# Ledger of designs, part 95: designed miniproteins, single chains

Each design is a single chain, and the fold is of that chain. pLDDT is the mean over its residues in the fold that is shown.

## One batch from the design tools (miniprotein)

Design m3304
Fold by ESMFold2-Fast:
Structure m3304 (fold): chain A 107 residues (1-107)
Amino acid sequence: EEEINERAKKLVEAFDKIIDYAREALQRLEAGAPEPEVLAELITHISKVLREVGISLTLGEIFRLADIAIRAARENNPEQGKIEMARLLYESGKITEEEYRKILELI
């Protein structure tokens, strides 16, 4: 239980970092920066943040996570973004049901 709580907390912190990177990416895109460059940097940041909390995703899963994070930043709805990112990790088998439930309690 305590180990699950610490894991869930680290995952929520990771999601907050991902949304911050997505917000930065969105600002760069709105300023006319090249989309492929901005998206490549965002994907690299997402991969690194998740690897630091022990999660490895396929490139396709990282792209879906990036899309969720960009929408959360654009709509200024970080809570919904974190819920959708947690759901993606759960559906991809990267976190347990107990971890998923605990993450939702912390959001």
Scores: mean pLDDT 87

Design m3305
Fold by ESMFold2-Fast:
Structure m3305 (fold): chain A 78 residues (1-78)
Amino acid sequence: LSIEDIVMIAGIDEAESVEEGKRLAEELAREAALKAGFAEADTEEVEVEVFEFNGKRYVVAHVLKDGRVVAVAVVKVK
């Protein structure tokens, strides 16, 4: 399985807080995995990270299956 062939990137959304951004990023990443053809059960392993870049905060969520990233979502925080 090639990560490059499977990874779906959900569009960048905007959240009012890091807490909201984490919820939105997880939801978007799960939906991206479903759109890529993965079963709902394959979207249960989600890892979330917060990054700061150029004075802006971003939340990135990765849906993992068997240790492989299958979907990614990025949410910008105000």
Scores: mean pLDDT 73

Design m3306
Fold by ESMFold2-Fast:
Structure m3306 (fold): chain A 78 residues (1-78)
Amino acid sequence: DENLKALKEAIEEIKKLTEESLKEKDIEKLKEIKEKIKKIPKELEEQNKLGDWPEGKEFYKVVEEALKKIEEKIKELE
């Protein structure tokens, strides 16, 4: 399933970006990563790629956790 493959790839990309962001000290770079992550759910929704798969629930959880961790890191560095 092409949509399921895209969803799984998006989950892995967000996890990778989250891990990289935790080691980043540049606030502008962290803000760029945060904006990239924010755009992914909207793009997948517009393309109807989220479907009714269990991975859809994992995807939203991974996005929420990523945005929370990055926002906390930005506040810590401000």
Scores: mean pLDDT 77

Design m3307
Fold by ESMFold2-Fast:
Structure m3307 (fold): chain A 91 residues (1-91)
Amino acid sequence: SEGYKEFMARLILSVVESKPEEERTLLDALLLLAAGIDTGDQRVIERGKALLEKLKDQELTEQDIKVLRATLSIMGFSDEALDEAVKIFKE
């Protein structure tokens, strides 16, 4: 439905924010950022970027990218949004 991706982006945000700060992963940050970019949800984008900044020293593996692509695809998000999120991480 038209609101499905927007709902999923906010659901991801709620799930990530429900975890203690020390349990939030690089994959959580990239899922948030990709979901926010794909939907244009500025709050989700800002929260994803803030989490990503704290995790800049972490390694992103090819296996991580495969997991992210599969997860985002199931939720209806685009590969282009993930590619942009990964680009932001590498800056």
Scores: mean pLDDT 87

Design m3308
Fold by ESMFold2-Fast:
Structure m3308 (fold): chain A 67 residues (1-67)
Amino acid sequence: GKEEAIKLLEEARRAAERGDPAEAARLIEQAKPYVPEDLAANAVAAARQSPASALAAAHELIKYLKE
């Protein structure tokens, strides 16, 4: 459910914080079923660009799920 997606996105945020955008993107991809396809695709693409973009993408999806 949404709680599992939030857990995955918090793990993605931690991966981004330690400079691992590839792992952050992988974790965001696992959360795809719980968010709109457009948001998920944009977040994965952003996460692959840099650790800073991955952190921002994970934060945006967490905010979406908590709203």
Scores: mean pLDDT 83

Design m3309
Fold by ESMFold2-Fast:
Structure m3309 (fold): chain A 61 residues (1-61)
Amino acid sequence: MREEALREIAAAFRKALDLDPEKGYELVTKTARELAERYGPELQPLADAAIEAAKNVYKAL
C-alpha cells in the first residue's frame, strides 16, 4: 500500500476535527475518492475503508 495515500487520509481526518461533523464526513469521503481516482483500483479498498470509518465516527457524534 502507498504510504502517501495513507498520510493524505490521516491528514483529512485531522482537518475534519476543525469542522462540523457533516463537513468533516464530506472532506474525508472526498479525499478518499480522489485518492482512488489518482492511484487506481489497487487503493479502492483503502478508500472504501476510510469512507466506512468516517460513516461510523460521524454517525456516533
Scores: mean pLDDT 76

Design m3310
Fold by ESMFold2-Fast:
Structure m3310 (fold): chain A 63 residues (1-63)
Amino acid sequence: MFSKETIDRARQLFFKERKSVKEIAQELGVSEETAEKIIKEVVREDEQKGVEDLKAAVEKVTA
């Protein structure tokens, strides 16, 4: 089980910095296999959060 901090860092590196799995593994100090598992979890979580974040942003912009 990965910590939320590790997943959040991997999300920033993958989506914001556009780093590869190998670069993320180096940044997190884990193996490429472990980084790949983390990124798969991040992608799954981001798909759900992307929809919720768009909904929250729309509600915040309504006068």
Scores: mean pLDDT 69

Design m3311
Fold by ESMFold2-Fast:
Structure m3311 (fold): chain A 83 residues (1-83)
Amino acid sequence: ETLELPLGSITPPDLTKVGEVQTITATKDGTLGDLFTSSTANPGDLVEVYKNGESLGVMTLNEAGKIELKKGDVVELKLVKKV
């Protein structure tokens, strides 16, 4: 039985507005880029990235896509600039 809590927001990041924060919980090991496959975000968009509450700084979405995740990791993305 797959009793995964439906309150884990594994929705592709809705990076449409500057200042919006999207929270993502990893359900499997992989990269943050795997979660962007169905996103409306552009690779050149600037995001501020937090992994498990630790700031990784501001980077392009393409660079953020290379961040390695383990199952249960929580990532917060804040859109800083859209291109």
Scores: mean pLDDT 67

Design m3312
Fold by ESMFold2-Fast:
Structure m3312 (fold): chain A 66 residues (1-66)
Amino acid sequence: TFTGEGKVGEAVGKAVVTGSTITVTVSGKGTPEQKRLAGLIAAVNALEKALEAQKKKAEEARKEAE
């Protein structure tokens, strides 16, 4: 499970990536537009972490598996 966060104005977004599913939660004050942007930033950050970690883990697994 990978997480990312984003903030726009007073809106705070959090995203969780599990497999192919992305769950975005937004909290704080702000306009609907600011909340959507905070969620998008959080999702992008979570996806980038997930992709990088999966690639690294796959390469390490290759070294341990014979």
Scores: mean pLDDT 76

Design m3313
Fold by ESMFold2-Fast:
Structure m3313 (fold): chain A 118 residues (1-118)
Amino acid sequence: SEVKRRNREQLEEGLRAASPLGLLFLQLVDNFDDPARRAQLIAQIRAYLRSLGIPDADIDAALARALALIEQARAEKDSVKRTRYLYRAGRVIGELAARAFPEEQEVAKGAVVGVITL
């Protein structure tokens, strides 16, 4: 509906300011069937994590795990199990980002995961 679309746009705007990584993850899930957009979003997530000083090998391993979990979510017909796979994918990325903020670790993890449960 129009109201749901507007609420989604407001959520995305808020996440852009407060959690750039959470917004990129949300957009990756939404655009997963668009190969060009998917590749662009993966590159943006990689660039963001690299800017936090996270090693490329750790980024590549985490992205591989998160992408596999998103693919499992897409193949899943049960909405609860689908959400669980997306939650796990978001946690993989959030936990990696949290390495750059050891004293703010729980906040950094929640910033990606919260996108899935809303």
Scores: mean pLDDT 77

Design m3314
Fold by ESMFold2-Fast:
Structure m3314 (fold): chain A 81 residues (1-81)
Amino acid sequence: SAELREELKELLRKITSPGSTVTPAEIARLHELIAQLDLSDEQVEELSKEIAETFNYSESQREAVRRFLLGLRERARAARG
């Protein structure tokens, strides 16, 4: 849903921001959102681009966000399989 996607976006903003403090509860919620949304490759690309554009991230930071999302997705899928 749009609400879950926006929640994921805000949580990723905090987690990927330099110097941010992230709580265990926020990490747990991130895993829950990734599992629920089960983003496609296209959705991962769009989300990483949107985050990078919104927060003026460099290309290397955008790529790091993309890889982070793909890694989370793979872990969520492995846990279900």
Scores: mean pLDDT 79

Design m3315
Fold by ESMFold2-Fast:
Structure m3315 (fold): chain A 72 residues (1-72)
Amino acid sequence: EKAELAKEAARSAARMAGGPVIGDAAGQTAYEGSKEGGPLEAARKAFQGALDANIGWTSAHAAEAGAYGGAS
């Protein structure tokens, strides 16, 4: 449940900045992080996933914040 919320929050935030492929990448990494370590890990994974998908720092932080909120 929290993992799905983290996934959708990160996906939505990153999608606004970089489109569906970048959104899906950030969401998937947030989902995995949430399952592994809760909100902080979801946030870390979302940030890294967004950076790996080549979005800028500001958009990566938006994905990070979304994942943390969704997983909390």
Scores: mean pLDDT 69

Design m3316
Fold by ESMFold2-Fast:
Structure m3316 (fold): chain A 93 residues (1-93)
Amino acid sequence: NTIGEIRSPVVELVVTGPNPWAAMGAAAAGAQKAQDLGGQPISGEVLSETEVRMGLRAPTIEDARQYAEAAAAEAKRNGATVEASDSTFVNEL
């Protein structure tokens, strides 16, 4: 996509667990939940030994919020804490 196409909105979540395995497991569960709803998880980034940043791409801002909320809830069910970071929404011109 090299011709200045409108990009999908992305919401970023930081998932923090008590250890790296808990953080990774919670982030993976959240990503799976977002994918089940039709979102596209992008590759996560390890911020620290207990923190994983994950990006969720959606076709609309409303979908992005829904996927982020569902992913955060799923991660919390798996024992993590979740912080939503400020996201760049590129489908708003």
Scores: mean pLDDT 70

Design m3317
Fold by ESMFold2-Fast:
Structure m3317 (fold): chain A 81 residues (1-81)
Amino acid sequence: MAKEIFRKAAEESPVPEAQELLRKAAESTDFDEFVRYASEAVEAMAREIKDPRDTEAGDRAGRLATLISQAVELARKEAEK
């Protein structure tokens, strides 16, 4: 489930660096590694989208960041079980 969300987020991400990090998160087998890549992807998107030249990209990155946060929580719950 969480890995599918990351694959879709990678395809929709406007930031190539974030796409690669999201792919690595989807491929990770360690929860700690997964969280690191997910956090770095969110930071990469936030870094580029803070550029005010594209307000639509800002809204899209916000939605993707929320989706990534939800996927991280799902992965955490899976790791607890």
Scores: mean pLDDT 66

Design m3318
Fold by ESMFold2-Fast:
Structure m3318 (fold): chain A 81 residues (1-81)
Amino acid sequence: SLEAEKARLLAVLDQLLAEIAALRERYAGNAEVEALLDELEALVRATGERIRAAKSMEELHAIAQDFTAEATALARRIEAA
C-alpha cells in the first residue's frame, strides 16, 4: 500500500517533469517564465526525494498537500507572466 502509493505519486511527478520540458520549449527566450519553470522543476525534484523518504501514509498525504499548494502558487505566477 505505502510502496504502491509512492510509485503512483512518483509517476505523476515524472509526467510533470515531461510537461515542464514541453513548456520550456514553448516559452524559450522568456526569462521570467524560464525562472518560474526552474522553480517548479526544483519543487518537483525535491518532492520526489520527500516521497521516497516517507515512512507512512500520513507523511505522504502531508507531502502531497504541501506540493499541491506550492505548485498551484507557481502555476498562477507562470500564467501571470
Scores: mean pLDDT 89

Design m3319
Fold by ESMFold2-Fast:
Structure m3319 (fold): chain A 73 residues (1-73)
Amino acid sequence: HHMELEKKRREALKELAKLDPEGMKTRIDYFEEQLKKAREGLKKNPDATPEDQAVLDEMERRLKEARKILDEI
């Protein structure tokens, strides 16, 4: 069941990329910049935890998937 939801998300992203590839790319670039800034902030934060790093890693994974979909189109 979870795999079916993941496939539907990928299909939806692919459809969005076909409808507005430029907008999709711009958003991905923007979020990638935000992610880099967040990682730098975590490095400066003495209270940073492995949990915080894991959240950013998940965001990075999702962004890479979206970029891969755009490149595929």
Scores: mean pLDDT 79

Design m3320
Fold by ESMFold2-Fast:
Structure m3320 (fold): chain A 63 residues (1-63)
Amino acid sequence: MGPAGDLAAGLAGGSLAAIRTGAAEALKNGMTGEARDYAEKAVQAPTLEEARAYAEKALAAAG
């Protein structure tokens, strides 16, 4: 579904900007619960490592 796909695309992009964009699109497209919390943290993450970790947790929670 759209939110998980957006987040996966961001992770595949491999940059901080790509991951933040994917997480923001996932939030816009209705990601909920624990997945939403992790996606919000990914958007705010100051480093690539933190953004990737939160985005991966959001994907795991969404699946």
Scores: mean pLDDT 82

Design m3321
Fold by ESMFold2-Fast:
Structure m3321 (fold): chain A 70 residues (1-70)
Amino acid sequence: SVFREKVEAFLARAGERGLPQEILDLLREAVDAYLAGDYEKAEEYGRKVLALLTPEDEAILLAAEEEVLG
């Protein structure tokens, strides 16, 4: 689906920009849980991501979002 393709592009760009692999893996787990309808698991992985994010990581995610979405 277009949504899955955009998510994969976003994660690839974030990784290319230097986002740590641990955070990339947790984001992928959160997306997969969300798409499976496991919203509790998705929220759990999302909280783990937020606990690990530095301001520099947040800047990487914003740049990747702009590059993929606009």
Scores: mean pLDDT 85

Design m3322
Fold by ESMFold2-Fast:
Structure m3322 (fold): chain A 109 residues (1-109)
Amino acid sequence: MEVETYRVSATAELVIDRSTKTIQLIVRGARSLEDVRRALREIAETLEKLGFPKEVIDAVRELAEDVTPENIERVKAAMEKAGYDAIVAVSYFDEEGRELAFSAEAPPS
């Protein structure tokens, strides 16, 4: 089965592999936390249009409001209930020009 790639914005990408039931939420090249929040809201809107459950949409919106490892884990848990293994990769440059990166993958089997 073919991998579906959704270019949500210049900084946001959604990759869905329906054969493995894997989904990737990717935010890269963001210049601020505000750009990350915007990208995550656009990802949530795309997931809603694709028919994902409200629990998934709400989890991504919560992550957009507060970008923490705990909220990344909530997105992963909501996706797992929807039948998908989620990879969340978020990176941005802070006001000092430092790259901050957050990722959550399935624990190694």
Scores: mean pLDDT 77

Design m3323
Fold by ESMFold2-Fast:
Parts: structure tokens; C-alpha cells; sequence
Structure m3323 (fold): chain A 73 residues (1-73)
């Protein structure tokens, strides 16, 4: 599952500098944005990955979306 590890590392790098340059309010907004983007990418990866690995990615994406929607309230 090297693709998942690489995905997380790339996302972390992309958002690290943005978090450092943001206010606390903006960081919360960036965290939601990053989470939503990660969920979308996980759904796309789930379509490419065969077998149980794809199912696990789809489940994680669904759980992340549910958590983000709950937190936006």
C-alpha cells in the first residue's frame, strides 16, 4: 500500500507551509479543505485499487466525509 503512504506525504507537504503562514481561524478552515481533498483522492484511488484495499479506501473516505460534515455544524 505504498500509494496511500505517498498520498499522505504529498498532502502533508502541500499544506505544511500554508498552515505555518495562516491564523488559527484559517488553520481550521485549511484542515477542513485538506480533509475534503483527501477524501476525494481516497475515493479516486479506491476505484483504481482492486479487491479489499479499494473497499477500505472507500470506507475511510466515507468516514472522513461524515466527520467533516459533523464538524462544520
Amino acid sequence: MEKIKKFYEEMQEKYQERFENSTPEEREELAFEAGKEQAKLAEELAKEVEGGEGEKLAELAKKLKEVLEKMEK
Scores: mean pLDDT 68

Design m3324
Fold by ESMFold2-Fast:
Structure m3324 (fold): chain A 81 residues (1-81)
Amino acid sequence: SIEELIEELRELAENVDSLSVEEALARFKELAKRIKEERPELDKDVDALVAHAEEAAKTLSDEAAKRVIKLQLLMAIKLLE
């Protein structure tokens, strides 16, 4: 459900600092796939958020990448509200 998906996105955003960048990104990508299955109209918006998170993971320090990933997670929540 969308409600469960929002809850999982919030939990990931709250716990991102306790995860590796690779683990945070992998979990976000899995949740992004579920968003696209439930809301196909958000496909392009969600892909843009994932692309931003992937770019951050490749180019930034772990601390900065986690901050960017958290912001993308919060944006995904707003798209679903």
Scores: mean pLDDT 88

Design m3325
Fold by ESMFold2-Fast:
Structure m3325 (fold): chain A 114 residues (1-114)
Amino acid sequence: GSPEEAIREGERGIELGRQAIANADAGKGTDAGSVTDGVGGAIAGIGGVFSGELALKSKPPSSDLAEGAGDSAESGGLSAMDGSAGPGSVSGRLGGELAVKGGELAKEAGERAV
């Protein structure tokens, strides 16, 4: 895996996750379709958190797991953004929180793997 890609994707996951949280808190949108995207974001975000924690616990830190965590955080953040409106706002907000955490772990693991 690429430590540079893990850092970049982690930073994107953090940015997108924070935007998803802000959108959910603003109470925007009414679309039922956002529920599925919010749930998808939460599932991807959980994967990012697990991969990021495993990457940091590896000796040396695993750049493959860090890159996987970054990929999951960015994907989860994008889905959480789509899911952060209307009826999906709760799952979109959760997806955003998990994307931020996964992205932070991916960035830290990538920085330690360099």
Scores: mean pLDDT 75

Design m3326
Fold by ESMFold2-Fast:
Structure m3326 (fold): chain A 65 residues (1-65)
Amino acid sequence: SALDELVERVRAYLEERGRLSEAARERVLTAIRQGRFDGAAAVLLAHGEEDAARFLSELVRELGV
């Protein structure tokens, strides 16, 4: 599904950057799986990851989720 594609692309992006703990990464991915994109963005922003929050917003738009 488009949502599964979004989860995997965000996971890969966050793992490559290596800036979030595993627990913080899982909070983001869980919020995405629940369709709570604003919640996922809030976790990213709380950790200073503005580029990741922007990447998430762009992917949501591109994948039509």
Scores: mean pLDDT 89

Design m3327
Fold by ESMFold2-Fast:
Parts: structure tokens; C-alpha cells; sequence
Structure m3327 (fold): chain A 58 residues (1-58)
């Protein structure tokens, strides 16, 4: 994932009250080799749709 996109994800989740442990879990799920696990994490995470679309385009 591009560093700028990762930082935007981290900042958004911190503002929503996510701990660093929770944020790292989300980022690990998004980086999963399993498309099913990756999409489930992207679908469930409370990120803006614009950011979700950028992640899916990777």
C-alpha cells in the first residue's frame, strides 16, 4: 500500500477511536493474500468509500 494511503487510513481510524493494535490488524487484513479476507476487512472497516475504492484499486 502507498505510504500516503496507509497514513490516511491510520489517521482516519485514530480519529474514530481505534487503538494502534486495532489499526495494525486492519492494515494486516487489507494486505492479506486472500481476496475474501481482504474484502471482508475493507467492507467492515468504517472508512470513507473514497478511501475504500483506492484500497480496492491496488
Amino acid sequence: MPPELEERVRETLRKLGYSERQINGVLEGISSDSPVIRENVIHDVPLPEEIKEEIRAL
Scores: mean pLDDT 83

Design m3328
Fold by ESMFold2-Fast:
Structure m3328 (fold): chain A 80 residues (1-80)
Amino acid sequence: DAALAAAYEAGKAAGIAAAEKAKSLEEVQNLADEAVRKALESTDPLERAYYLGYAEGVGEQAIKRFGGREARAAAERARM
């Protein structure tokens, strides 16, 4: 579905931007965890796709900015 793909990509871009502004890896992990929680709580498929994309974007930017095992663990949690 093109609308779901667009919502996911919009979320991913927003997640990348949020993680880029984050001051610590802990803050990035909190952003990812909150996005996953909102996705699981959402009954709207578009809202769910957006927050799943957001969590992935946060994880991707965390790996790029902070590197290491902890950032990869956050990204892996976002994929679940």
Scores: mean pLDDT 79

Design m3329
Fold by ESMFold2-Fast:
Structure m3329 (fold): chain A 84 residues (1-84)
Amino acid sequence: SSKELEEKKKKEIERIKVAQGGYAIAVADAYPHLEETKKLGQKYVENAETEEQKKEAEKIASLSVEEARKKVAELMEEEANKLE
């Protein structure tokens, strides 16, 4: 059903958000200072488990807070679209 697909989509978005900088983005949103944002972004890169996760975390860490949020949203939409 459409409700089951929507729930699956939400679970995948949450999974992607965590895996691809969701934690770093959430903290950056709470702490607008660049110093804190950079330190937390670096922490997230250290916690990446796969090569792909590490590359995405490094890309996000190199962006401004606003650009990083847009990038995470874009990645979440791309993965959500794969669920049909």
Scores: mean pLDDT 57

Design m3330
Fold by ESMFold2-Fast:
Structure m3330 (fold): chain A 87 residues (1-87)
Amino acid sequence: VEKLYEEAKKLAEELSEEELAKKVLEYLKDPSKRIAAGALLIELGEISQEKASKVAAMVAKAEPDGLTKAQAAVAEFLEAKKEAEEK
């Protein structure tokens, strides 16, 4: 979980909105990377709400179910984080 936060933080700070939207879409296509997609979106929101909103809009435009999948990924990440903190 901590490693996902470190990578998500670096990506959120270093990549443009377009690059972040592309990365989120790539992660959402791979079931094994869905938690990573959620981590990236959460960290992006913590670093910049404006940048997070722009990325979410790009994801929604690129894929009809993109926003729904992104919301599901965030929920899955939050559940995984909660389980890791309780164990």
Scores: mean pLDDT 76

Design m3331
Fold by ESMFold2-Fast:
Structure m3331 (fold): chain A 70 residues (1-70)
Amino acid sequence: SDAEIEALKRAARALGLPEVYLEGLEDPERRDRTLVAMALRASELGLSDAQLRALDLPEEHLARIRQAMA
């Protein structure tokens, strides 16, 4: 949904990803690449589970980020 895409964009901005990755969230074919980039950034920053939950993402996207961090 549009609300889910906006939540993903807010989280990506909070993680410091450049605008090109935020644009990728609007394209289903590029979206997973941005989720992987978010996971890499979260790992680099050493985010706790509480900090990941604070990104306020839908559980499906948060689960994908957690999976990519493993």
Scores: mean pLDDT 81

Design m3332
Fold by ESMFold2-Fast:
Structure m3332 (fold): chain A 132 residues (1-132)
Amino acid sequence: MENRRKATFYAGQAVRYALQGDFEKAREYARKAEQLLKETPDDSVALARLARAYYLLGDFERAERYAERAIENLKKNPLDGPALFYVGETYYRLGKYEEAIEYLTRAAQLLSGWPDLKERAQRLIDEARARL
């Protein structure tokens, strides 16, 4: 449990620093999350956050691979609305609008406790539909 929380935290820091333009720290935290994921390979939230972090770093191939791994784990483990949201946002930014709609729709159904993420999911669904 402790290593899983650390992987999710470091993946979140990778996203935060990438959004701030600090790509050196973003890569450092992404690598830390990847090392911990070797021990907790089923951490869907950490996988989804790494997908977003690598997308923001311009590593689209790695972003897509982490998004796919997050979805495969979500099929076997309890569904996590935030994880589904970040996977869907990553597919949207990669131009994969059909996949984005699928995962964002599922995320919105699970985000009853997260009104800001639910609103963002709905906006991305509407934008993705307009691009199909």
Scores: mean pLDDT 81

Design m3333
Fold by ESMFold2-Fast:
Structure m3333 (fold): chain A 56 residues (1-56)
Amino acid sequence: SEEEKELEELKKIRDFSLDLYNRLVKQQADRQKKLAEIQAELDRIHTELENLLASL
């Protein structure tokens, strides 16, 4: 029936949107983790630079 075809298309759109949302959420989490790692490394480098400058 036409109603069945419409339901199938809506389910397809729903599944696509849900998969896209879940993938973007995972990408956001991975990016947040990477930013935190970079920030921690920058903080370590900054501290080492200050220590070296204080020794000069």
Scores: mean pLDDT 89

Design m3334
Fold by ESMFold2-Fast:
Structure m3334 (fold): chain A 74 residues (1-74)
Amino acid sequence: ELPPIPKEVKEKLEELWKQAVEAFKQGKYEEAIKTFEKMKELFTEWAKKHMSPELLEKAEKHLEELIKALRELA
């Protein structure tokens, strides 16, 4: 039922993911966390147009838990 993530959005998310992982590996935890927050913003902008409010809220909560876990590791 969910439309596929557009290629352009997917490519941007993949690039940001690589940047976040690399920053984390280098001990730049604050940079990694900020990059994950940018990923959340990009996903949310796409999702607002293509997901129900209920699904969007669940997705945002999962992303917030992921960012929280990263902050606990930093």
Scores: mean pLDDT 74

Design m3335
Fold by ESMFold2-Fast:
Structure m3335 (fold): chain A 109 residues (1-109)
Amino acid sequence: MKAKEAAEKAKEAGRKANEAAKAAFKGGGREASIAGSAAASSGAGAYFAGENAERLGTPKSAKEAGKSAKGAANTARLAGRKGGEEAKKKAEEAKRAAEEAERAAEEAE
């Protein structure tokens, strides 16, 4: 696995965290909205880190993208708990993408 794969998976985790946030906002409620806001913010961060890793192509940037993806998955998980079934599904997709991003980053030497 290479830095490019870590970048692509981090971007995917960011997109899925944002989708979890949107589902949580649609479901309504204060806790869902707070969790969704955190997921949207972290998702944007993961996407940005993924773009940087894609541009730089270095092991360091890949590891940073993986860490950002993990953060996005963690916030998406809370949005999934509060935002209903669709948010939960998107949070699970974000978690899988983040795990793949971290694995790819560790293999980037």
Scores: mean pLDDT 85

Design m3336
Fold by ESMFold2-Fast:
Structure m3336 (fold): chain A 68 residues (1-68)
Amino acid sequence: SKFEEDLEKARKAIEEVMNAAKAAGIVTEEQAAASLKAFTAYAEKEIKEAYEKGEEVKVKILPSTITL
């Protein structure tokens, strides 16, 4: 479904940001994994709410913005 596609796009973007932060030494591997889980859960809620409202999905993940 488009919901699953949008959620996977958000997850990949969050993973990329966390991998970059880990490579830069900003976060530990454990912190990166925890953040990925937390931000993915947040993105899922935002996508679901936007779908119910018929709005464009924009998720802010410091310092990046993901548009779906």
Scores: mean pLDDT 73

Design m3337
Fold by ESMFold2-Fast:
Structure m3337 (fold): chain A 89 residues (1-89)
Amino acid sequence: MTVQQLLDLARQALDQGDYDSAIQYAQQALKLVEDSDDNSPENVDKKAQAVGIIAEAQSLKAGVPRPKAVSIGVGESLRVIGDEIDKRL
């Protein structure tokens, strides 16, 4: 995955109200930038974009309730999915 693809996915998740996914994608982008040598202004811009997305997502998550993402199930979400499957066969 390129840093740009991860930043794009993070922005899409942020627009969808999926702040947890937005933070995860932006953190992955930030890690890739940090793993790269900080040799160019372009890397500084990408790092700033990733930090900006994380800050926006955290701010919205803290101040605005996030909608539940039905398609993303980990741990507790698995219980709900299991119940729905049982109802429909």
Scores: mean pLDDT 68

Design m3338
Fold by ESMFold2-Fast:
Structure m3338 (fold): chain A 86 residues (1-86)
Amino acid sequence: DAAARRAAALARIAALEAELRARVEEIRARAAAGELSEEEAERQIRILTARGQAEAARLAAEAGLLSPEEAERRIAELEERIRALE
């Protein structure tokens, strides 16, 4: 049913967000250790965050939490941001 589908999508989004936070902290730790410049770390974090947000939007749309039109718009904006940062 719709409730089960939404619950599953929210669980997947939460897992994605947790993974994203862990990876962001790893990048920050590397910058603090001098393994990455602050500029490069910020660039990587921005790209990673945008990719995570695009995936969350896809999951939300598949579960009916976000309209396909709104998801398409958000994903396109995020993909453009990623291209600008690469």
Scores: mean pLDDT 85

